Designed miniproteins, single chains, continued (3). Designs and how they scored, part 89

Each design is a single chain, and the fold is of that chain. pLDDT is the mean over its residues in the fold that is shown.

## One batch from the design tools (miniprotein)

Design m11087
Fold by ESMFold2-Fast:
Structure m11087 (fold): chain A 89 residues (1-89)
Amino acid sequence: SHMEKRLKEEVERANREMLEAAKDRENGLERNEEVWKRMTEVMTEYDPKGKERMEKSREAARYAADQLRKIGDTTANEVIEESRKKLLE
């Protein structure tokens, strides 16, 4: 969906910016905590449950990613096994 794509892009951008800020070690942690606090305050102003919803969405996305990874591993093993059988023909 459009919202999922936009949210993913914004999360990826925020993660890159936080990673670069973390490399500036002497002031990086303090800036990241201030940015996080400001973002949480802004989200809470528009939706009091915004933070809780975002945390649940992150947990759901992590769980879905773990399940997809397990499915991917199984599929990869099946493809390898099929290719092996064809080579032994």
Scores: mean pLDDT 58

Design m11088
Fold by ESMFold2-Fast:
Structure m11088 (fold): chain A 82 residues (1-82)
Amino acid sequence: EEALKKGLEYYKKGVKAYSYNKDFQKAIDYFELAVKYFEEAKNYKFASNVYKMLASIYQKLGDTEKAQEYRKKAIEYYNKYK
């Protein structure tokens, strides 16, 4: 319960940093915290969604290698939830 709540809090902060503030580094920091808590909560659907956001941000920053790594993680975690 607590881990899921923390994950959602950081996810919302990451979305705000990404979508409204265009602060990509801050968005990465928040999304990395969010995914850690979603993994602790065994919420693989939310973890997959966060990895998709990380992949998108790294692609926008030109870090194709990191974008590919996170995209693979997103698919992996998507396949884990029911």
Scores: mean pLDDT 85

Design m11089
Fold by ESMFold2-Fast:
Formats: structure tokens, C-alpha cells, sequence
Structure m11089 (fold): chain A 69 residues (1-69)
């Protein structure tokens, strides 16, 4: 379902960002780029559920992952 596709993409994105945070010298104080990436993942999930636009939700998640790099 659409909800399952969004949930899986969000879960995978959060896992990748968490791995990046874990490798930081201070995981409790991540840089603004990573904070912004987490915010975008949250926005993508919310907007995807409200609008049903899975393609847009996946694009926002992809953008969030690039910010976390």
C-alpha cells in the first residue's frame, strides 16, 4: 500500500541518518544539516500521508539524505 511504501522509505532513511549520527565525534550535538535532514524526513512522511503523493514524499526523503551527507 501507499502507507507501507512511505513507512519503509522513512524507516530506511532514519536508519541511514542514525548511522551517520553514530559516527560523529559528538552524537548528542549533530550539525544543523543533519537536524534539517531529520526535519525533512518528518515533513515528507506527514505530507505523503495527507496528500497521497508518494512520488513527492520519496523526492523529499532523497533530498533529506543528501543533506545528511
Amino acid sequence: SMEEEIEEAVRKAKQRIDEIIAKLDNPEKPPRSIVNALFLVTVAKSEGYVTGDIERALELIEHALKLAE
Scores: mean pLDDT 80

Design m11090
Fold by ESMFold2-Fast:
Structure m11090 (fold): chain A 57 residues (1-57)
Amino acid sequence: SEAVRKIVEHEMKELGLTKEEIEALRDMSDEELEARARELGISLEQLRALVDAYAAT
C-alpha cells in the first residue's frame, strides 16, 4: 500500500539505507543482518521487517 511504502521509504532514509543496500540485505545471513542492524542502531527484527515491507511494496 502507499502508506506502507511511505513509512518504509522514510525509515530507510532516516537509517541512511538506499534501495540497493536493502536489496543486498535480502541475501545476507542472520549473523550478517544482526551485525548490520547493530551498526544502524536497530534490532534484527526491525531490520527484517523493513526488508520484508520493502519487498512487498
Scores: mean pLDDT 76

Design m11091
Fold by ESMFold2-Fast:
Structure m11091 (fold): chain A 75 residues (1-75)
Amino acid sequence: PLADAAALRAFLRERLSPEQLAAAEARAPHFVDFVREQVPERPDDATARALATALVAYLEGWLSAEELREAFGLP
């Protein structure tokens, strides 16, 4: 099951520094449409942005593949 935006932001705050989180959030808008196309659940704008933030953090090497799967609600 997909987490809501608040739960996803808490997940990210536990794993990223404040500087890493801010940098990932700044780049997240570039990935929101991609995330919406990949997620079969229909996330709201806030959840899609939080998922895009997790994706950016993964691409930067700040989250593991397992943490990214957890953020997206994958087994």
Scores: mean pLDDT 81

Design m11092
Fold by ESMFold2-Fast:
Structure m11092 (fold): chain A 63 residues (1-63)
Amino acid sequence: RRQGLLQGAQGLRDLAANLRKSSELSYKYGKETGSESDFQSGKFNEQSSKSLEEQAKKLEEEL
């Protein structure tokens, strides 16, 4: 049990969750306004969220 790695992994998961919410909001705004740039922002934030989740998983696997 390593508290430092757990805290690091939790921080990455919290950041990933925030980016996922930003992605969802961007997709909603894109749908409501028809803005292609909002859809692109949603996709970018979704991909960034997935990368952070992978990093958190790697830290958890080191536990």
Scores: mean pLDDT 78

Design m11093
Fold by ESMFold2-Fast:
Structure m11093 (fold): chain A 72 residues (1-72)
Amino acid sequence: SMVEKAYEAAYKLAKEAGLSEEEAEAVGDGAGMVIATGASVDQAARYAQSLVPSLDFELAKRIIEEALKEAE
């Protein structure tokens, strides 16, 4: 599904950026949420940060934006 594709792309980009497993999963969930619900990238990045508070908001936002381009 497109949700799974967005999750996988964000997860891989997060791991490449040196994020932890928990942070990568949170960013993946954020990207999937944009596709599944139509939430904004900002809302998705805030959601990811709510799951893992150590996650940098701007970094999460950038990864989600790039993952969504790849998932198209």
Scores: mean pLDDT 86

Design m11094
Fold by ESMFold2-Fast:
Structure m11094 (fold): chain A 73 residues (1-73)
Amino acid sequence: SPAQQQALAHFFALLDRLRALLLAYLKSHGGSQEALDRLEAEAAALKAHAAANPETVPLATAGIERLIAQLEA
């Protein structure tokens, strides 16, 4: 449905924001290339899971929002 597509797009945008924050943290703290590659792989896996399981998106979105709020505090 259009509502599910919008919810998924919102989740992807939040996940991309969280990824960017974590990437910046890893780079500023001497994160390894392996850690950077793992972050990208995990973000891709979460997007694939959300697309396949749209019923999980509301809870996953709430979780990502809480993590972003904690990292930006």
Scores: mean pLDDT 85

Design m11095
Fold by ESMFold2-Fast:
Structure m11095 (fold): chain A 87 residues (1-87)
Amino acid sequence: GSLIEEARQLLAQARDAIRAGDLARAEELILRAEELLREVAPDNLEVQVYIGMARISLGVGRVIGDPAWGLERAIEQLEKAIEVLEK
């Protein structure tokens, strides 16, 4: 669907932002992708678990002093949510 494709594009842009060192932009793009996935599948427990894991990854990255790692792990979790929706 168009929202799933938009979420995928936002995650690709987030990876580009991480490579550019713009971690604030990367987090903004990740949170926008999360909102789209919540709209597409509000009642899908597996999708909600991956969204929760993405949020946890952001927090863990901050706690361990590696926010870029946390952002990359968050992107991976949201990509898993997209894979669930494309089955």
Scores: mean pLDDT 89

Design m11096
Fold by ESMFold2-Fast:
Structure m11096 (fold): chain A 89 residues (1-89)
Amino acid sequence: MDPEELLEQAREYIKNEDFEGALELLRKLVEEHGEDKKVQAEVIYLQGLIYEQLENYDEAIALYQKVVEEYPEFKELVEEAKKKIEELK
């Protein structure tokens, strides 16, 4: 399956608060596309969104910081992660 389709499905599961479904899709993304740096960054960001929704803000911030520090080439995702960090402070 196309990684972009799996990422879109994971975002929809998170939006619908189906965190178990989202986590299974993120696991599949890592297993099938784990060598793709963009997929790695997107998965970490989406894990941050899940922790944020569960009100585990310290874990969410740590994941957003990891995107900013380890995946700076993905500028749009980095800017979204930075916004999330500022919102959760």
Scores: mean pLDDT 86

Design m11097
Fold by ESMFold2-Fast:
Structure m11097 (fold): chain A 61 residues (1-61)
Amino acid sequence: MVDLLVTFKKPMTEEEVRSLLPSSAEIKEKLSDTTFLVSIPSDKIEKLNKASSVLKSYKVV
């Protein structure tokens, strides 16, 4: 699992974010309406980044 900070192009609900994540991923924290801290398998990061609603993401060490 990798902690990933994800920023969306628009305000997102936790349910909307959850629908973009694999079942093994977890939403750790909602930092703002557009920014979420998630725990995700490293092999699923590219798929998440290809979602049209994602503006950017970066790995938290």
Scores: mean pLDDT 82

Design m11098
Fold by ESMFold2-Fast:
Structure m11098 (fold): chain A 104 residues (1-104)
Amino acid sequence: ATKVAEATIELAAEVGAGGGFSVTAPAGATKLIVEVTNTGSVPATVTITVSDSNDNVVASQTVTLAPGESAVITVPAKSGETYGVGVTSAADVAATLKVTVYAE
């Protein structure tokens, strides 16, 4: 897998606080792998959302991640298409997350 994007997202202690970025699937890619890691010191409960170029949600998961724990979402991707990757807080607890996107 080739790393195509990486970001640190800091979420305020508020349900619905969000952050994210866009990624373009590279030439020859058939899927994107989104890895979200809790790099903070407290458990984080977050909703991870992947949207296609038409803003249709193609994947969504709510997870609770202990410090150092990761969640992985794999979505089918079309070469050259742009996808939105978002993380929103599902609890009134501040979170620090590392989001890495790989293509295959």
Scores: mean pLDDT 83

Design m11099
Fold by ESMFold2-Fast:
Structure m11099 (fold): chain A 86 residues (1-86)
Amino acid sequence: MKIEVTDPAGRKLTFEYSLDDTIAELAKKLQEKVGVTPGELAEVIKELTGKTPRPEDTLRELGLTEEQLKELIQRAIERRAEREAL
């Protein structure tokens, strides 16, 4: 699947993912593309799902929908931008 999010500069970012991707794999992709750390990703997932994810958990096992995954990535990018502004 493909998901599009908007960065703080208004640019569209595209992420390729599978529901069989682990949280560790998603964290690596986000860190490489936008600098979001695994810890920042875990915090956003906890806020959206009420569960602390393990690196080996898949997106499917966490019950994340495409809409929730888009919101998660968007929030993680926004938090990263806020930290850079401090």
Scores: mean pLDDT 76

Design m11100
Fold by ESMFold2-Fast:
Structure m11100 (fold): chain A 84 residues (1-84)
Amino acid sequence: DPFSEKEYAEALGRMTASVIYLELKRLPPEEAEKAIPEHKKLLESIKDEVARREAARTLVELIESDPSLAHLKDFIAFARELAA
């Protein structure tokens, strides 16, 4: 099967990261920071380890590539730990 369980989990992780990224990018910096605790909890709630790691990795990549989100250093550090 070309679509393995791992590939589905990775796709789910990438989708979750994209939603979080778009929400943070849409909000003013102060409101984005207020949303961080909920997004941390969302990432931790992902039961599938492959999906959770992929979500964390994708989120780090998206945020680090976007200068408008450079102030979210603590959230990036949290996501890097989940990606490990």
Scores: mean pLDDT 81

Design m11101
Fold by ESMFold2-Fast:
Structure m11101 (fold): chain A 72 residues (1-72)
Amino acid sequence: SAKRRALVQVAITAVTHPERLDEAIERAKAAGVPDDLIQEAVDLARQYKAEGKSPAAAGRKALELADKHFGP
């Protein structure tokens, strides 16, 4: 779904291109992702980056989060 893809992109962008995070957040809002869920994805991605985990790991966790709230 568009919401699922947008939330994953927020998490990956927060790790790889933090300067483009505002763009990713706006795309997720446009796709209908709730603000609190976007913030949760940003927070988990920042935590994963701080722990030295990969962008792929952050993306997978954002995917699990999206599947829990929106389904596949």
Scores: mean pLDDT 85

Design m11102
Fold by ESMFold2-Fast:
Structure m11102 (fold): chain A 85 residues (1-85)
Amino acid sequence: QKKATEIQSVTLAAGETATLTNPFKDKDALLRFQVLAGTVTITDTVTGASLTLAAGESGSLLLPPNGSVVLTSDGATVLYSFIEA
């Protein structure tokens, strides 16, 4: 059975960044996220690919072991969880 983390939230002030890292050591993780407020740019640190989401939008990214994303914003609140892939 695949493990999932608790649903977490992160709030970014204007010009602030947050890094979300795969918490499962030797396993891929599916990062699921939903933007509750503001606009956020999510950048995959492994591929360099980025996407920008506004309030009410959601997405998912597959992260390898030690994979992470960087969130950048002018002000946002993002809900997220990781699921073993």
Scores: mean pLDDT 81

Design m11103
Fold by ESMFold2-Fast:
Structure m11103 (fold): chain A 108 residues (1-108)
Amino acid sequence: MEAERKVSRFEMMLHRKEDLSHLSEEELEEIIEAAKRVKKYYKAIINNDEKYARELGLSDEEIEEIKAYVEELKKRGVSEEELKKRAEEAIKRVEELIKKVEELLEEK
């Protein structure tokens, strides 16, 4: 997913302690938007309800991609409890990322 790729790239940059000052306000805002979208994906996974996912503003295409991802994990033997735990941990990471990017935006 495009949003997940942007979030993962930024997490890698933070892990490597790269200088983020070269990122524009627009690029930082795009990362926040992508992170918020990824957070919605994980919320949809936790709730496993298509109506709830649509209320979050996810498209039918995004909902189908989420369903395919969940089914693949279940096929590999991942339990419902493990799926929920992974999604909750991912939400925490995404929220920490959003806070860090918001701090960087305040410095610009």
Scores: mean pLDDT 76

Design m11104
Fold by ESMFold2-Fast:
Structure m11104 (fold): chain A 107 residues (1-107)
Amino acid sequence: MLEDFRLYLERVEEFSKEEALAIISQALTEAARLVEEAPDDPEARERARELVRIAEEIFRKVREKLSPEEAELVERALRATREVIETGKEEDRLRLKEALAELEKLL
């Protein structure tokens, strides 16, 4: 999983807007899953942070292909994912689920 996202980052210039958004959504969904299943595992937390970093780099490289509305949804999902990784709070997990659902509507 993580290795696949690193390869996607290397090839991001070849992707369509929809392909890039799908990869970002998948990376953040996987990051959320890791911290939900193993909230006290530092290795899972570090893998989740790495997935967010990859998603941020993909976003930076494809940002000009996105509308302002699409970019705002990606930024919201990135922020919500980072909050969940740092806090593990139920309220932050709910905000992340909402942000990811909105992002998935673009796919």
Scores: mean pLDDT 82

Design m11105
Fold by ESMFold2-Fast:
Structure m11105 (fold): chain A 62 residues (1-62)
Amino acid sequence: DTLTEDERRVALALLFLAGEKNKSVLEIAKNATEEDIERIARLAKVPKEVVRRFLEKILSTL
């Protein structure tokens, strides 16, 4: 499937955060706190709603 530019930015921010916390992308996605969502949103420069929707999407596909 083709990711949008916003989704690509969220994916890269999520990978960065996962590496920083020494956890997998799936572990971050399923246990994301509001603080994690805010950090991803700031790194990706998208609204928190876009981050939440992307996390739901990847949990069903990854």
Scores: mean pLDDT 79

Design m11106
Fold by ESMFold2-Fast:
Order: C-alpha cells, then sequence, then structure tokens
Structure m11106 (fold): chain A 117 residues (1-117)
C-alpha cells in the first residue's frame, strides 16, 4: 500500500543519513544503506515506486534527472531528503486519487518552491 511504500522510503533515507528514524531496519541493513552511494539509493527508491505501480519507466528517468538537479543546487545529503519528499508526495497524491501527471506536477512545484527559499 502507499503508506507502506512511504514508510519504506523514509526508513531507507533515514538509514543512509545515519538517523535513529531508520525504523524497521536491522543494524546490518542500516550499515548497508550508509555505505550506499546517494544516486544508488535514489535508483532503489525509484525501482520500488515503479514496481508498486506509482511510476512508469519514463517518469523514473525524469525523476532521476530531478535528483541530479537537486544535488547540484543543495549538495549531497539534502538532495536525497528533498527527493524523498517529492517521491512520497507523488505516491500519496496518487493514493488519494490524483492522476500521475497532476501528482508529478504538484510535487515538482513544491520542490521548486523549496529550492527558491
Amino acid sequence: AAAELRERIGSMVAAWQGSSRAEGLSAEEVARWRATPEEDVVRELLALAREAGYLTDEQVERLLALFRRLRAAVGPGDALGLFAGVLMAIVELQAEGVPLEEALARALAAAEEALAA
């Protein structure tokens, strides 16, 4: 379900950041995520959302391009946090019945507002 996918996304990001918010993950899984390059974490998050039916292959490529733009703007670490927020918003909006194109547009607008601040 959408809530389970959002929880998994949050836990993976928290584990990579070394945060105590890495709920549901073992110490071994946390260590694995901490050693994972940031872009590879993003690729895993996108794969999970695609497999769950929330993204198509085309949107995976567009969102990977967004992550690279975010990383250039805010640097490593903060980029993954912002990206995870965008992905979780896309998943939640679709779970509430918003079409993918509108969910993506709203999430991208929120990311652009965050970058402008």
Scores: mean pLDDT 79

Design m11107
Fold by ESMFold2-Fast:
Structure m11107 (fold): chain A 86 residues (1-86)
Amino acid sequence: KYEEELRAAKDAITTLQNALKKSPEEAAREAVQALDRFAEVGSPGVGATARKLADEIRENVEKAREYIQKALTVAKNAADYYEKKL
């Protein structure tokens, strides 16, 4: 249970960090995909936040880096939470 959620959070962290190294358009595409995958596994609150951030990135590619940084914080906090539950 928590192992799958923790893995999803860590996968999101890795993908989001890698996305920040790319062009804004590529960063936006990869971040949206990572957040959509994370939202499918995360708890209702975390999933809703991840989907909202994905939508913000889709609508504001120019600010993608800013929203990716916020998403990275959310994923890191989620990973810390799930690790404490193991």
Scores: mean pLDDT 81

Design m11108
Fold by ESMFold2-Fast:
Structure m11108 (fold): chain A 79 residues (1-79)
Amino acid sequence: SVLDQIKERVEAIIAEVRALVAAGASREEILAAMEAQFQKLEAYYNSVKPQLSPEEQRKATEVMLKGAREVAEIIEAAE
């Protein structure tokens, strides 16, 4: 389903950010990668949005917002 694809994409972004942090990447590099990945996720969501019901759109947005919060927490915890 589209919701499962969005969940997979969000989990991939979280995994990439965690991997960059673990590798000791600079804050600038981590933020640039995060921005690029969320931009791609937004482009994908916008491409599928017309096919989704209002309830599916709500659930997709909820998954994406939760993912964004988790990424922000990972970045803030990394010093």
Scores: mean pLDDT 86

Design m11109
Fold by ESMFold2-Fast:
Parts: structure tokens; C-alpha cells; sequence
Structure m11109 (fold): chain A 72 residues (1-72)
């Protein structure tokens, strides 16, 4: 659930990407419990977006999208 999402986001070294991943976790957790796979997908997508020079809101959106895809 939420704890898995926050734990996975906390593994991100980049502070901006970490907070974006946490925001995506909080948003998706309102809809359904997160799996470890979904939590990792969120963290990876948010980090990739920030590394690609995307905005904070784009990183949050990328995390939410990746998490939804991982959840089915």
C-alpha cells in the first residue's frame, strides 16, 4: 500500500524526483493499494522525467501513469 510506495520513493537520490514520486504515490493510493511493482514503476518514471529535464508536474504525471499501467 502507501508504505511500499513511500519506501520505494525514498530510494531516489535526487530530491526533486523523490518528492515527485511521493506525490504520485499519494495520488494513486487514493484510488487503490499500490504493489511493490507499481511503487517501483512510479519511482523509476518520476526519476526518468526529472533526468530528462521535464517539469515537476510532468514528473508527477509520469509517475501516476506508470503506476496505473503497473497496477493494470
Amino acid sequence: GLEVGIEEANRIGNGVARVAAIDAVLELSKERPLTEEAARAIADAAQAAINAGKSYSEAVDAGVKAGREALG
Scores: mean pLDDT 84

Design m11110
Fold by ESMFold2-Fast:
Structure m11110 (fold): chain A 106 residues (1-106)
Amino acid sequence: GQAAKLEEATEKLLEYLRGLSEEELQRLIDEAEEAAKQTGPLEGEAARLAAEALRLFRRALELEVEEAARKAAAALAVLSGAPSEENIKRAREYLEEARELIEEHE
């Protein structure tokens, strides 16, 4: 079902993101932040959340919190679809879970 597809997309994004250098990851963050400034309100919010997810992913790697890295990647997987209110809400929920996990390990 949909959960299995999200899990597969999340795992592929995790493998991709883990293979990036710090410079490449920062470039993706910068590109997402720039996209957020140049797109419409729904697309801009999706791009802003993608930037937050990438920052949380980087922080999770620094703290070695694998579950937080997975939650950030899940948010990115949801946001890689069409920008919709439902996808934005779902991404926010994953990012909140990632933030809570990171805060527990700081």
Scores: mean pLDDT 84

Design m11111
Fold by ESMFold2-Fast:
Structure m11111 (fold): chain A 58 residues (1-58)
Amino acid sequence: SLEEERKKLIEDKSPEARRRYRALVLRQMGAPPELIRMVEEGLTDEEAAKRAEEYAKK
């Protein structure tokens, strides 16, 4: 399940796992695929938060 995958990513604690976890959370929230892809590709936390707020607003 997505929840089990999320737990494993949190436990990993690597920067790569943190990016993957953030992308997974956005996907579960119904964020647009373009935003999810940008986060997976290494968008900064601040940029990701700003874009997520823009898309979540709609």
Scores: mean pLDDT 67

Design m11112
Fold by ESMFold2-Fast:
Structure m11112 (fold): chain A 87 residues (1-87)
Amino acid sequence: SSKVEAVLKEAKAIFEEKKAAGASAEEIGKAVYHTLLSAAPELSAEDLEELAEALRELAKQIKDPEYQKAMEAVVEAVRRLIAEKKA
C-alpha cells in the first residue's frame, strides 16, 4: 500500500533523526508511535497489519538492543490499534 509505504518512510525518518540527536530509546519509541497514531485514521485494518509486519522487520535490523526493544514496543502498540479497528 502506498499509504503504508509513506507512513513507514516517515517513521524511519523520525527514528533516524531522533537517534542522531541523542534521544533516548523511550523518546524515539514515543515519537514514532505518535507519528503512526496520527496516520492511523487514514489506514484500514489491513494497512495497519501490513505496517506492523514492516515495522517488525525493521526492528530486527536495529543493532542497538535498547532501540530494538523500543521499536518492538511500537509494533505491539500498532497491534492494539488493529484490535480496536476490528472491534
Scores: mean pLDDT 84

Design m11113
Fold by ESMFold2-Fast:
Structure m11113 (fold): chain A 61 residues (1-61)
Amino acid sequence: MEEAKKILEELSQGRKYITPVLILEAAKKLGKDVKEVQKLIRESGKKYFTIEEALEILKKA
């Protein structure tokens, strides 16, 4: 998960929150199932995620 955290931090550009689009980009770079990540994002009902929340989604996929 160190690689996922690094990718998310780079994509967030130091911002506190990350959008679903950037989480999906991180999923693609990590070779994760993009459809599963999209499902988890949709189930959360959120439009903005912290880095920790995004990491949990990527870890579950």
Scores: mean pLDDT 81

Design m11114
Fold by ESMFold2-Fast:
Structure m11114 (fold): chain A 99 residues (1-99)
Amino acid sequence: MEVEEALRKGMEELIKKLKELGFSDETIERVRALGEALLAWARDAGVKRLLKYKITVNEDGSVEFEVELETEDGKRIRFRLTIKPDGTIEAEFEGAALP
């Protein structure tokens, strides 16, 4: 699966989960905008492959979306998106070279 296709599928699964949990349309549109920004970044950064994505629903009702990517130069990048029940969205990027 192409990296962009895999990321887009991961984002759509996240959106589906947020809808099932009753998140607002405004929050969902913000998540979509962040997803498009992630896709644009991945194209520009020379991402080689998607290693994994994970969706976690926490006891407090927050949802986490974690993505691990490998770049063409062998760096591992982790992206984490946390969507809170109040509509707060937090985004974190962590990057490291592979051993």
Scores: mean pLDDT 78

Design m11115
Fold by ESMFold2-Fast:
Structure m11115 (fold): chain A 60 residues (1-60)
Amino acid sequence: DVKEKMRKIAEAMESLGLPDEYLVLATLGLAELPEEVLRKIEELTGMSREEIFETIRAAS
């Protein structure tokens, strides 16, 4: 589950030209994902905002 969801998020980030490190920093509160970027990740993955953050934290 987490691995599959992580892969979808990583693919979405890659399509947007963002590095994987950005995901880790965002879960730690050291970087903010712009609302527009987060919305696009939601659309590309079919996951809610809550699911995205929970998946990243669980994978970290």
Scores: mean pLDDT 71

Design m11116
Fold by ESMFold2-Fast:
Structure m11116 (fold): chain A 90 residues (1-90)
Amino acid sequence: DAAVAGAEGAERAARAAAILLSEKSKGTKEEVQKAIELSRKLLESVAKADPALAPQLLEAAEQAEKDPDKAVEIFEELARAAAARREALL
């Protein structure tokens, strides 16, 4: 119930962040930076909903700021981890 809903929220937010960064990586450097900022806000919301993923979410946001090329890969891994956690709770 509540735990499953939290895990679903985490998976959706991480996946949305990965998709956003993947799409914006085709744009200008400024567009990529804005996508990173939006992804950070999504991940911060998820960290409040799922404390178990909070350390990974915060680290992913910081790494995305330092290396946008790795940001997509990091968020995709995060989305997979959240999905696995959700399935384990079901």
Scores: mean pLDDT 68

Design m11117
Fold by ESMFold2-Fast:
Structure m11117 (fold): chain A 65 residues (1-65)
Amino acid sequence: SMIEEILKDALIEKLGLSEEEAEEFIRKLKSDDKKKQEEAKKFLMEELHQSEDEAEEIIEKIKAS
């Protein structure tokens, strides 16, 4: 999905992850890894300036993809 691609690109740009590392991050997020969900929420809030509710909505959309 477009949201998943945007998150991957942001992880690469802001955290310096490789494309493969960003894809693994998204895969773990989709597998209900609570730690990765919390890391993604923090990243969306701190680096992409999303609210807590917006970050949770983005994570749910990625999990549904």
Scores: mean pLDDT 81

Design m11118
Fold by ESMFold2-Fast:
Structure m11118 (fold): chain A 92 residues (1-92)
Amino acid sequence: MLASLSPEEMEAAAEEEIRAVEELVAELEALAADPSADPSRIAAMATATYIEATALLIMADILEEKGLLETAERARRAAEEAIARARAILAA
């Protein structure tokens, strides 16, 4: 997905995806903390978070390959946190 972008465009795209994944985690945490929340909605949000975080993890590998090491580390960290949280909720 990032191969055709300039380094500046790749960093901008990565920053947007990091924010999107962090927002999904925040929404998932809010839903998981709400005792009135529909379990199927929680499962759907956890699944969506897991998919998006996995895509971000792939993006982190591409960023690292392109030498964007700081952004790659931030993307990997955000992705790993989101994957761990989504997996924990899905396993409950």
Scores: mean pLDDT 85

Design m11119
Fold by ESMFold2-Fast:
Parts: structure tokens; sequence; C-alpha cells
Structure m11119 (fold): chain A 96 residues (1-96)
């Protein structure tokens, strides 16, 4: 992949992470927990755009741990997994 293609993959992954984090946040009744999810989503997106995959992966693990403690349904839990997979996919694309 060219540097431009890698940057595009990172931007697309960041956009997907933000969208999934927002949907998860909308599904949680606690405003403080919803805020934490949005903050983690934004931090993951920022790390992805910067090409900082180590930070993005750490934040993805934190996002999964936080979501695992929340009363969310299976559909919402799948959005958390999808967000983490976007981080992994962007890192793999950068390696290719």
Amino acid sequence: LSPEEIARVRADAARAVLGNAEKVAQSVPDPEEAKRIRELGQAMADALVAGDYDTALELAREFIRLADSLPIDEKTANLVVAAALHVVGAQVAAWL
C-alpha cells in the first residue's frame, strides 16, 4: 500500500471507531459512562490517525473492559468488538 492508501485506511478506521463508540454511548443509561465511552472512542480515533497503533490497541482493550461492565445488549456488544477489529485491521494494513 502507498502512504496515501495507508493514511486513508487509518482515517476510515478512525471514522468507524467514532461511529461505533457513539452508538455504544447512546445505549448506556449512565451519562458518566456514556461520556467515558465517547472519550475512549475519540482517543482511539486520534491514535489511529496519528499511526500510533500501540496506543490505539491499549485504548481498544480499555474500551472492551469498560463495555463488559455495562448493561448493554448483544447488538451493542458487537459494535465494541467491531471497533476493536477496525484498530487491528488498520495496523495490519500498515504492515502490508
Scores: mean pLDDT 81

Design m11120
Fold by ESMFold2-Fast:
Structure m11120 (fold): chain A 89 residues (1-89)
Amino acid sequence: YADDAGERLANEAEEQERQGKGWGLSEGRKLVEEGEKLAKSDDPKTREIGAGYLTAGASIISRTGFPSGDGEGVELSSKANLLAQKALE
């Protein structure tokens, strides 16, 4: 099987979080922001890439655990997954 790049990023973030580095929240947030911009594209191919970034970001945030402010991680993860679905339509 060819692994999804997003899943590999999520696994890497989980490892970093175990070290207490907080990689998942920072990197996941950036991936969600980038994916959201791509998902708004008029080009279906670009939207598909955006969905991949959104899914990767959501996975990273979820697997790394939620930040001290819990709500931020929950909201970002849920929002990213919904945006990914809408991008693919």
Scores: mean pLDDT 66

Design m11121
Fold by ESMFold2-Fast:
Structure m11121 (fold): chain A 96 residues (1-96)
Amino acid sequence: GERIVEELKKRIDEILEENKDKPYIQLLVLMAEREDVELWRERGEVELDGEKVEVSDETVEEMLKLIDEAIEKIRKEIEKKEEEEKRRKELEELLK
């Protein structure tokens, strides 16, 4: 289980860094990763390096938790940016 959790952590970090200025894309990609992990839970296995590896329910729950924490962080970042944009637009309209 450890290797697959470490690979997921690296994947999440890569998604966040590659799309750092695009929080909506970060959210969409993380949601897709979450769906894949849910499918692994149903199958009880995942393919690593061309080999089928059994994945425990506990490992899947840890992976889902990591993705959910990343999604929550991005949602908060989106809300923060929307609040800043709203305040900026209100100020710009008052100065026109």
Scores: mean pLDDT 78

